# Designed miniproteins, single chains, part 81

Each design is a single chain, and the fold is of that chain. pLDDT is the mean over its residues in the fold that is shown.

## One batch from the design tools (miniprotein)

Design m2697
Fold by ESMFold2-Fast:
Structure m2697 (fold): chain A 67 residues (1-67)
Amino acid sequence: FRKAFRLFDKDGNGYISAAELRHVMTSLGEKLSDAEVDDMIREADIDGDGQINYEEFVTMMTRKMGN
C-alpha cells in the first residue's frame, strides 16, 4: 500500500484527496462504478474534510475489502 499511496501523494504531505483515492480504486480492477467509489470515499472520509491520510487509506482497503 505504501508505494501506491506515494504514487498519489504528489505533495508528500501524507494525505490523498478524494479525487486521487478515486483513481486508486478504479485502477485496482476497473470493476467499481463511480457510485461505488463515491460510497467508499464517503465512508473513509469520516471527518468530511476531503483529506484521507495513510492510516485511513489502509483501514479502508483492509476493512472495506477484507471485512
Scores: mean pLDDT 65

Design m2698
Fold by ESMFold2-Fast:
Structure m2698 (fold): chain A 66 residues (1-66)
Amino acid sequence: MTPEEIEDYRRAFSLFDKDGDGKISYEELREVLRRHGMTDEQIDAVFKRGDKDGDGYIDFDEFTTV
């Protein structure tokens, strides 16, 4: 991954990570993606793909895999 790609992912991640805790919650994902016309079912699918460890959050490393 290039430094430019990492920076783009960081910027995208910060848009979802409202609390700045380094993790994206389901609620943060849902708020953003619903504004872009996604259904709760579609958002659930995206979250499940990113939440590899099942802790209910997507960290930065997981985010780069979605």
Scores: mean pLDDT 69

Design m2699
Fold by ESMFold2-Fast:
Structure m2699 (fold): chain A 55 residues (1-55)
Amino acid sequence: GIEATALIDYYPTSPDDLSFKKGDKLIILEKLDDRWWRAELNGKVGLVPAGFVEF
């Protein structure tokens, strides 16, 4: 995976989404499309909005 940094805090309403805080270091595992990526944070895997992270 490739490391990316969270740009904002994210509190999902979907159980499939990964919650994170601004400045968190996420590992991007898979880019599903231009809007949603699969990522890992602290051993948890979930979906993240692509626009909320940067490399």
Scores: mean pLDDT 82

Design m2700
Fold by ESMFold2-Fast:
Structure m2700 (fold): chain A 53 residues (1-53)
Amino acid sequence: KLELAERLVEIARKATPEEQRELGRVSDLLMSDDPEALQEAKKRIDELEARLA
């Protein structure tokens, strides 16, 4: 969870304004203790990292 939050911060530094809006939603998923929400957050972070490289 902490590692995912750190990765999200690094992505935010490179993200476009539209991607930054998406990051806000991913951050909400990370703050949830729902396993499905956490899994979705991880998937979206992985996709954003791959896109931004």
Scores: mean pLDDT 74

Design m2702
Fold by ESMFold2-Fast:
Structure m2702 (fold): chain A 81 residues (1-81)
Amino acid sequence: HETPEDKLLYAIYRGDVDEVKRLLDAGVDVNAKVAGKLPLLKLAPFALAYVPKDKRKEIRKILLAAGADPEILDKAENLKP
């Protein structure tokens, strides 16, 4: 039994756009914490590093549309080369 937030992080890591959409449509809080303390969005850029650029852009777009804090996403991406 995994948390919905864990499933969302794993879907991001796999570049599974359809699963990311499904989990967010099911009401997973994109601003929630994984393991009770780490913001999911702080881990999302790390997971996205394993994903092809086009899928990274689409997943980021989906996260933002679901209410993801753009400051967290953009700050992490602006600090990455």
Scores: mean pLDDT 70

Design m2703
Fold by ESMFold2-Fast:
Structure m2703 (fold): chain A 64 residues (1-64)
Amino acid sequence: SDLTKFIAARLCETAAEHEESLGLLKEAASSYNDAGNIYKDLGMYEEAIECYEKAITLFEKIKD
């Protein structure tokens, strides 16, 4: 259901925030990317873009 997907996206964001606080930048980026994919599937493009931008920023930090 759309509600279950929305809850899953919120849990992925929470996991990403926790992982980022632990310095697990690669895991955090993956969790933000997963949340973005779920929001995109729900048609929540603004939320999806925000999550993707967070993931990109974290991947860039790893490469720098």
Scores: mean pLDDT 87

Design m2704
Fold by ESMFold2-Fast:
Structure m2704 (fold): chain A 109 residues (1-109)
Amino acid sequence: SLDERLLKAAREGNVEEVKKLIEQGADINARDENGLTPLHLAARNGHAEVVKLLLKEGADETAVDKYGNTPLLYAFLTKNLDVLEVFAKESKDETIRVTAKAMIEELKK
């Protein structure tokens, strides 16, 4: 399905494929078997340009997976500073921006 292709493209960091699949009507908030969205997969795997694209396209930044984890939390746990910087600058949610900035500070200690 388009949704399965979008999840794969986000996991692999394929910015051009993510963009094309969204244009073709893929669900930007599609979920895999563990409740991970494209934004979760891109953030966990350190794909900052895919994260930036998904945020600009209106992806749900507050989505939680099967374990209650957000995309932002996965970026922090995997120590992906580039992804945390994207959340800090590009997120539409003030709480996420502030939290991302605090996470960056913590990782730089």
Scores: mean pLDDT 92

Design m2705
Fold by ESMFold2-Fast:
Structure m2705 (fold): chain A 101 residues (1-101)
Amino acid sequence: GRDLGKELLEAAMLGDVEKVKELIEQGADVNAQSSSDGSTPLHLAARGGDVELVELLLENGADPRAKDKDGRTPLDLAEESTLASPEEKAKVIEILRKALE
């Protein structure tokens, strides 16, 4: 059958918010893990500094405590990111810290 988890990870990596919404509505596991590195959609959104996608994923039950194969959380990837603007990075870190409370 169709691998919705893989499609969700690809959409999250691309920052495609509308595609992520569609895939979640189709029953994609919001906590799907990449077979290569154990990254979840929330890890990818956090690394990209995508505020809207981080909020969408958390609203749909994404686990902010999920660890990739290197033991990194989405917050760790947000803090380590060089891809996001300083403003996007700060906003994502704020959102993820609140989600961990």
Scores: mean pLDDT 88

Design m2706
Fold by ESMFold2-Fast:
Structure m2706 (fold): chain A 70 residues (1-70)
Amino acid sequence: SMEELEGRKKLQEDPELAKADRLLLKGKSVREVAEELGISQSTLSRRFTEAYGISPSEFRKKVEEERKKK
């Protein structure tokens, strides 16, 4: 399916960003995710925005909004 192809492509392109995506979905803060990856928040924000077209902070905000939905 398209969802599987998109997920696999992101994992193949950058396993570090795939881990960041997963941690943010689990409710980890941007700081905690950057610390887990051993990079700065600025580096994480730049790489994540480049790959996903949205900042980790904005992504986390969307995750919190989805949590409010039933």
Scores: mean pLDDT 71

Design m2707
Fold by ESMFold2-Fast:
Order: C-alpha cells, then sequence, then structure tokens
Structure m2707 (fold): chain A 127 residues (1-127)
C-alpha cells in the first residue's frame, strides 16, 4: 500500500480505539494500520500526540488495549501535549483492569509526565 493509505488507516485506528470499536480495530490492524499512529490533529488538549493505546486506555476499552499490545503497541509511548503514557491515563481514570494489563506488558510505574507526575500521582489527584 501507498504511504497515504497507511496514514489514513492510522487515523481510522485512532478513531476506532477512542470509540471502542473492537471489530474495526481488528480489521484495521489486519490491513496494516500503524499500531503506534499519533493523533497530531486532535482539538482536545489531552489527546495531542496520543497513540491508539493512549485513547483506548483513557476510555476504558480493555479488549482494544489487549489487541493493540499484542500487535506491538509501545506500552511506554508519551503523548505530545503532557508527556502522559497510557498508564498515566488509565490510572487517572481509575481503569484498574487496564492498569494491570499495562503493567504485565512492561509499563513503567515511575514514568514522569512533563510536570514530573507519575501514574500513581495522577490516580491520587482524583481521590
Amino acid sequence: GGFSASSDLGKKLLEAARAGQDDEVRILMANGADVNAQDLSSTNPGEIGSTPLHLAASKGHLEIVEVLLKYGADVNAQDAFSGNTPLHLAASEGHLEIVEVLLKHGADVNAQDKFGKTPFDLALLHL
């Protein structure tokens, strides 16, 4: 496939991961979508530079998180706006099963965002 087709698949993967569309995620991955595609066009400040794994983890889509990790998603990818990893977002939102899955796949519990906050620090801010 051409470069433009791969870019379009990445955008669709980001949208499917945000929306919880499990079947669409599987179809897009089978068609060669970049599992680490970044949303550089988001109008939401917290989503700029987010990968599909960031969006699925933030929205609580456990099955999509597991599929993306199986396809080699970077578990420690940082978004472009705040430097958040998927673990920061899952912990902040209280998605405990996703936190456990990310940790099993080598998520760094000591990863710091641009403000020096770890995933645990963000979890405590909502208690």
Scores: mean pLDDT 81

Design m2708
Fold by ESMFold2-Fast:
Structure m2708 (fold): chain A 72 residues (1-72)
Amino acid sequence: SKKQAIEYLEKAIEAIKKGDEDSAAEHLQKAAELSTDPEAQKYVVKALSALSKGDYEKAIEYAQKAKDILEK
């Protein structure tokens, strides 16, 4: 569901802001599974990559872009 993918992206962004990398990664992976939009999935993958490198600012930016795409 598009709505559920958006909810998981919101949870991921909150987890990143709290420094909870494990929860953030889990929520981003769930958002990717629930989204069928290829452009949104591209940004979720970029968010996961940024998170794995400790780049929380870029991880949030990419997760927000994925969310914006799904909210069209």
Scores: mean pLDDT 86

Design m2709
Fold by ESMFold2-Fast:
Structure m2709 (fold): chain A 95 residues (1-95)
Amino acid sequence: MSELGRDLLQAAILGDVEEVRRLLAQGADVNAQDARGRTPLHLAAEAGHVEIVRLLLENGADVNAQDVDGRTPLDLAKEAGNEEIVKLLEENGAK
């Protein structure tokens, strides 16, 4: 994983919209994975960061990416009760 990918995962967890925007503009891999196979979209969806979810989807995030447990961003959003993100992911092809 690149340094940018690691920074993007951190910014997604923290809800730092401007840092996510900056890192994506610098060529960070939108589908970077942590040690559990979680992408920035997984982390933003679980944390409830709607604007970051929008930015990641606009930049080609894999809406159906699976972590090591086979969970998708949609699964994590549902488990967390993030209703707006559930709807947004479903509108963008989440299964």
Scores: mean pLDDT 88

Design m2710
Fold by ESMFold2-Fast:
Structure m2710 (fold): chain A 61 residues (1-61)
Amino acid sequence: FTPKLYRALKDYTATKPGELSFKKGELLEVLDDSDPEWWLAKSLTTGKIGFVPSDYVEEIK
């Protein structure tokens, strides 16, 4: 299945190890969305991988 691209709706600063910090408008590739609250994503800006809150990102159509 094709990887899904998402855009950050708000800035987020990681509060725990394993979380990803990002800025509003940053492009993210979602790698694992099995959890409803936290998705594993890769920042296309920085190349870093970490967990992002799912309600902070929006799928690009």
Scores: mean pLDDT 81

Design m2711
Fold by ESMFold2-Fast:
Structure m2711 (fold): chain A 62 residues (1-62)
Amino acid sequence: MVGEVFRAVRPQPQALPTFLGLEPGELVEVLRVVDSDWVLARSLATGREGYVSKSGLERVEV
């Protein structure tokens, strides 16, 4: 999971400054697994880092 690219499958609002806001179809790189529900990820489009729900992400196969 760490270092892998995932796609957002639903909108994630930036509810807190530490959260990463995502639109469906946006790509993120997973930097760290935080717990069972959350990862720290970087947006490939914006370069912003923040917490993302695992349930909103789908692995991208290239």
Scores: mean pLDDT 77

Design m2712
Fold by ESMFold2-Fast:
Structure m2712 (fold): chain A 93 residues (1-93)
Amino acid sequence: MGKELLEAARNGDLEKVKELLEAGADVNTKNSQGHTPLHLAAMYGHLEVVKLLLETPGADPNAKNNYGKTALDIAKEMGHEEIAEILEEALKK
């Protein structure tokens, strides 16, 4: 489940992300680089997947990967401005 959730988030597959989360996948699961689904969705510019992950109970928007980067750091580096805005709002709550 965790690997499938990471892959779905990386690919922007919103319906598969929903299916896996409903099946009990860990929203904070990490790959070998320490990337969560939120990191991957932010990295690849998948706005609707980022929104869904942030609305999921228990999601940690402050999670750092093995390079000390949050999803917000990655969104800013990749130039995904709208994703960076919603991540900044999530961090203020």
Scores: mean pLDDT 86

Design m2713
Fold by ESMFold2-Fast:
Structure m2713 (fold): chain A 104 residues (1-104)
Amino acid sequence: SELDRELLRAAREGDIERVRELVAQGADVNARDEDGRTPLHLAAELGHYELVELLVTEFKADVNARDKDGRTPLDLATDPEITPVSPLVPAAVRAVELLKKLHK
């Protein structure tokens, strides 16, 4: 839907307020782009760690969703070539640990 497309855009931009607004309007928190990536994939890939926490804790986003390459949000968050994650950034550490905790 148009709402789902706008949600994916907001997730790419790290726009937390817009993400909250779109989900409140009925956007699918697990919507997928052309590469099979969800809002959670995009937030994780682009280092929007506060948005990763929001999507998982408040909106119950699917942490086990796989894109077209079989990658989960955790895979994108921990790939040093995709996401330049510093282990000393508290938000990054919290987001990665949260994703790990929910993987079986």
Scores: mean pLDDT 79

Design m2714
Fold by ESMFold2-Fast:
Structure m2714 (fold): chain A 108 residues (1-108)
Amino acid sequence: LGEELLRAAEEGDLERVRELLAEGADVNATFGEAGTTPLHLAARAGHLEIVRLLLEAGADVNAKAGDVEGLPSAGYTPLHLARLAGHEEIVALLEEAGADLDAKPLEG
């Protein structure tokens, strides 16, 4: 369930995300040692409606992921990933959901 939720969130499969959450998938499921959540992947990929659905399902808006491919440091939040990708509507949605605007990536 968790791995399928992460994949569906990254790929933009909104209906599959709905099905998996209805089946009891953990909205805060993490991938590997990095702690990457579905919200991180949806925010990075620009899937606004999936970001909304995950937040409504109780996703941790301030979850920190470790090593994300293509990024120089660990501890990225979904807000960091949305900003880096230029997804302004997702940035606004995460801010409305209570994202820590002063959150910093982990250094070291």
Scores: mean pLDDT 75

Design m2715
Fold by ESMFold2-Fast:
Structure m2715 (fold): chain A 79 residues (1-79)
Amino acid sequence: QLSEEQIQAFKKEVIGLSAASHPELDLNGDGTVDIDDLVLLLKNLGKPATGPNARLDLNGDGTIDVDDVVEMKRRILAM
């Protein structure tokens, strides 16, 4: 079993231990919000928020950048 300190570390590094209350954060559509969603976001950094990438623009600034990663973390921590 994980300690509370380890769980907090995982939230900071993995960003999504809890699934499903924010379906907008399920970027890869696998039904969970986890490290794979963060990896998908990171793979698309520097791309415009158009077409299939529009959902990766979590802060709505028209680009996919590190501010979207920060927004994803804020939303997961607010769950």
Scores: mean pLDDT 67

Design m2716
Fold by ESMFold2-Fast:
Structure m2716 (fold): chain A 103 residues (1-103)
Amino acid sequence: SMELNEQLYEALLNGEPLEKIEELLKQGADVNAQYPFGDLKLTPLHIAAMGGDKELVDLLLKYGADLNAKDSAGKTAIDLALEFGLEEFAEYLKKKQEEQAKL
């Protein structure tokens, strides 16, 4: 629902515990919903990538987050990680993308 998606977005921005994020996803919040972030529209995975949060990325991927999803500027989560200078984290995301492609 829209209300669950809004709650998920607020929880992500506030750095709420993973247990709270997972509760919202279990209740049907859309893991691939796009949210306003300045002039961009970001998915939960883009937000996690900007923060370098591997545990959050793993949770979002468990619930079907798409590593190929693009923000409103045409950038993937991997692109954002690289822009933020998170080279090791970007390599982590690339490995997860390879794993997702093999399923």
Scores: mean pLDDT 83

Design m2717
Fold by ESMFold2-Fast:
Structure m2717 (fold): chain A 87 residues (1-87)
Amino acid sequence: GTITVNVFDAAGNLVGTLEVATSETIGQLKSRIAELLGVAPDQLDLIFVSSKGAFQPEDSDTVGQVAEKLGVGDGSTLTAFVALKPS
């Protein structure tokens, strides 16, 4: 299946909207977000939020596993916030 991820920065600005396979890892998603921001993937922290709560995944977790933990079904939209680590 596919999940749409809306990615926001810490100030609430939309970084991008990504269509992601449920089999894609959070590490792979971080790499795509890092390219949009012009930074290294290891400089990113991601937190996902929904009405069911907030969840910070491991890089080895899949987008589908994050969606299941947050009670979000296939074809739905996930909201993620990205924070840059100080270098």
Scores: mean pLDDT 81

Design m2718
Fold by ESMFold2-Fast:
Structure m2718 (fold): chain A 69 residues (1-69)
Amino acid sequence: MEKNRELALAAYTGNVEKVKELLESGEADVNFRTVDGLTPLLLAERNGHKEVVELLLKYGADPEARSLA
């Protein structure tokens, strides 16, 4: 559970290395939703972290999740 929140925070802050670690370890759900219903992909996109967005998509983030906002 905490690894999912850690992924969301890393995506929000643009911490590329932390995102890579969490996705490579397989401990975080790439499509996790925060308490506000936001995915790591949406958080990275909203904050302009293009490299994080590309990493999340490479690891199977669902782009359809962004269209619900």
Scores: mean pLDDT 77

Design m2719
Fold by ESMFold2-Fast:
Structure m2719 (fold): chain A 63 residues (1-63)
Amino acid sequence: MEEAKKKMRELLRELLKKKSPAEAAKEAVDLGLELGLSVEEARKTVLETLKELGVEVPGFELP
C-alpha cells in the first residue's frame, strides 16, 4: 500500500511538470490500479496529493 501510494505521488509530481493536471491525475490513477489499489484508494491518493500541491483539476473524472 505505502509503496504503491509513494510511486503514484512521485509519478503525479513528474507528470504535472509536463501535462495538464487532469491528464497527470488519470495516469497516476492508472498506475495505482496496476499496483493493486482500488479505484477509490487511487482516486483519494491523487486528490490528496493535488490538494497538498494546491492544484485544481477541472473535469477530473475516474471510471
Scores: mean pLDDT 75

Design m2720
Fold by ESMFold2-Fast:
Structure m2720 (fold): chain A 95 residues (1-95)
Amino acid sequence: MEKAEELYKEGEKALTDLKLEEARELYEKALELYEKLKNEEGIAKVYENLGLVYLLQEDIEKAIEYFEKALEIYEKLGNEEKAKEIRERIERLKK
């Protein structure tokens, strides 16, 4: 789990620095590890941030796809706060 969280945090730093390709690669590596660990919360947060990467690249269709994947997991986990936040984001993007 430490390595997955480390890669996720490195991805967040790359995203903040607008290194979008590096952020994507780091998030995809974190996703692989979270999937192996069956950490659904980790998978959801990576999908959310992959959605943000695609949004910054103006790929709205892929951004919505990844946000919908994150939403499905957060709803399954009962995280109503995150589910509401992501639903509102998707609605704004479809507008």
Scores: mean pLDDT 87

Design m2721
Fold by ESMFold2-Fast:
Structure m2721 (fold): chain A 61 residues (1-61)
Amino acid sequence: GPVLARALHDFTARTPDELSFRAGDLLRVLGRRADGRWLAESLTTGRRGLVLPEAVELLET
C-alpha cells in the first residue's frame, strides 16, 4: 500500500511534474517509476508530483 515518508530537505520544483516540499513535510508515496523517481503526495499541500528517493526518508506503513 502507500508508504509514508518524511522530506529530508527543502526542494522547489523545476518542472510541472516535480513536487515542491520543505524539510520535515510528510509525503505519501503512491508509486515508483521506472526511471527511479517516486510519485508522491504532500500531506501538507495535497499536491502530487515526482520526488527523488534520496530526498525522503521512508516511515512505517
Scores: mean pLDDT 82

Design m2722
Fold by ESMFold2-Fast:
Structure m2722 (fold): chain A 103 residues (1-103)
Amino acid sequence: ALAAGADVNARLTSGPFLGWTPLHLAARYGDLERVRELLAAGADVNARNPEDPLRLTPLHLAARYGVVRGRLDVVDLLLEAGADPDAKDSAGRTAADLSRSFL
């Protein structure tokens, strides 16, 4: 369990995941229990990585990687937590648009 507000929204400062929050990574890898923990701790469900040229939200990552991994439960959890289904990446794509790219 994380302390309230401690590191829950902290961004990675170096390496291949520069600028990503823990919630982005949990959503990308389909870690449902980690997503639950981070949302309960006050993670920004609509966070965008300023270092990401695509400006992806956790919902975009869950939709893109959830389709490939069969893990749509993370998508549902993020939507229940208030994720914006109409949020667009820098190419104008929603999470639904990204999920269709691998069908």
Scores: mean pLDDT 72

Design m2723
Fold by ESMFold2-Fast:
Structure m2723 (fold): chain A 150 residues (1-150)
Amino acid sequence: MKIKVTILVADKRGEKGFTTKFAKELKERLEEEFPEFEVTLVVLTEDASEEEIERAIEAAKEADIIVLVGPIRDGELSPILKELARRLASRPELLAKPMIIVGFSKDGSGAEEVRRFGEEMGAEAVIVTSPATKEEGIDEVVKAIKEIAS
């Protein structure tokens, strides 16, 4: 039986954004190195409809591990990512599921906010500070998923 990982991405540019590219590479790495993982990727823009948000939550219900990936702008987590995390936390059936929050910051600003939010949500927080540290960020998330799956 496969371990189901759902990656929920908040990206202003949608499919073309750096955050979405990171999530696609993370999915590829997990599926290539760990055949036991089944990875679902859901990309949301800041303009996501209620139907799109509910589809993302439904995907999270089917998951064994939830990964939230979003940008940090002006020292704060993406509003759509905060909304997703709050909705997930409001569902008793999802509250006990392992969750990882990945925040992207160009200068390291907002790293403390992502860590605090992770602690509040009972989630592990991973901070990626630039495109140059993308590989290190993917390695850290893969390690976290493996530790949770063990």
Scores: mean pLDDT 77

Design m2724
Fold by ESMFold2-Fast:
Structure m2724 (fold): chain A 61 residues (1-61)
Amino acid sequence: MTPSREELLAELERLREEALARGLRGVAQYADDLISALREGKTSIEEAVTAIRILREWLAA
């Protein structure tokens, strides 16, 4: 399934909020940088999908 840019942004924002709630500032910063890059067209949909997967793994630990 190929998610839309809007769906990826919504997921990144949720993961950022979860990281902030858990005090994981570095993880939250990584999510924030991805949100910025995706909005500015400096990253691809495929890169964002991969990064969301990594963020989910970090938050699952």
Scores: mean pLDDT 81

Design m2725
Fold by ESMFold2-Fast:
Structure m2725 (fold): chain A 73 residues (1-73)
Amino acid sequence: SPYVPDLGNQLLGAAAFGDLELVKELLAKGADVNYTVENFAGNPNAVTPLDLARMAGHEEIVELLLANGADPN
């Protein structure tokens, strides 16, 4: 079974690319909505799925993440 870091890394990618259905699936599998890593996709700063969705302008994913308990800072 995938462990929490694998789901979190997939959630960061799905949020960045705008894959709404994958975001829903990963959250249903127990992905941490507030998962964070440094140096994701060449970004030296720590990022969350919410940060990536906001930066990319994926409004439906931003709303979905907030509805699932994402920390707005």
Scores: mean pLDDT 78

Design m2726
Fold by ESMFold2-Fast:
Structure m2726 (fold): chain A 113 residues (1-113)
Amino acid sequence: AATAEELAGEAAWNALPEAEKKELLELIKKELKLPDDVAAKLTNVNTKDSFGNTPLHLAARLGNVELVERLIAAGADVNARDVGGYTPLDWAVLFGHEETAEVLRRAGAVDTI
């Protein structure tokens, strides 16, 4: 069963104009430097790679605040877990990106204390 967060994120993504969806997917591919095989599978902001990473995980790991904010606005699940159980907030904290971590917490990311 889909969670309320997953449903809200899907609704937010589906509400975006097709031109804006295309622009954001291309921005994600470019900023995250995704390999062609991974980029070809990217259909929305919550697409997971083979490690369970969403674009939000990768943006948080890089400390790209602008991309993190755009992904959240487009319906990214701020509490998505990779195969290790790590959230985007966990990655931001692990890599020392305090501003990115603050943005994620303001967007409803759960602190995994």
Scores: mean pLDDT 77

Design m2727
Fold by ESMFold2-Fast:
Structure m2727 (fold): chain A 158 residues (1-158)
Amino acid sequence: DDIKQLVDAVSRLADTASEALNGVADLLEQLKSTPSLENAANLAKGGADTANIAKDLAMKNGAAGLPDVATAFEVAAGLALGLAGELEKAAKESSPEDSKKLNALAELARTIAEAYKAAADALRTAYDTGDYGTAADQIQALADELERESSLYLSKAK
């Protein structure tokens, strides 16, 4: 069942990205000394919530929901890029030690945004072609890569 594999892949990517973004928010809560870091934490939580909306749409609507899932991932990508920008701004105003940590979290946010964009493109192609198996494999690979990158960047931010 290729569509079930695609829904499972979307769910895995959304869960992985949501967990990574909540990890970013938790680390930023310890550094909450500027309006920029407060905005960054809110953007991270918003990105996690939007990823969960994409998951829910895929689980409820299957193949018919793929354009809406792609749109939700595109919105989530925009929030992740906004997060990266706020973190990069905070890094410029921080100590050298904190700047390195904030830049690592910004790189993670950019990695999440690129994974979301690639997933949205795969979902739109699957909807147009009916090739759900190829999209499932692509999105599973994105989730696996994001899990590795999240572990690396969150470790650098400690």
Scores: mean pLDDT 88

Design m2728
Fold by ESMFold2-Fast:
Structure m2728 (fold): chain A 59 residues (1-59)
Amino acid sequence: MKKAVAVKDVKTSAPGFLSFKKGDELEVLEETEDGWVLAKSLKTGETGWIGADYLEIIS
């Protein structure tokens, strides 16, 4: 399982994008070459797109 940690808070109402808080653990499901990551929040179980620069990969 590839894990990441959020490095800042993001709150969004946009469909398909993930809201999260700094320090939240995420599972990386897919990475794109455009700098977007499809991730699942381990805290809430929600999935959505995140800018790769908001994440630190830890595994």
Scores: mean pLDDT 79

Design m2729
Fold by ESMFold2-Fast:
Structure m2729 (fold): chain A 64 residues (1-64)
Amino acid sequence: MTKEELEEAFKKYDKDGNGYIDKSKLVEILRDLGLELTPEEIQKLIEKYDVDGNGKIDIKKFIE
């Protein structure tokens, strides 16, 4: 999976253009991209990129 494929997937779900994705939308994006992650791996990603604990993932930080 390329960084560009990930960026395109996030842009598709970020219809408001605010640069953030909800936790539920993140799970859907990862499934659409064919990533077979465990619930524990998904939770660790959320904790890493949801630094404010508000349930929003910063797209730029996640794609890096």
Scores: mean pLDDT 72

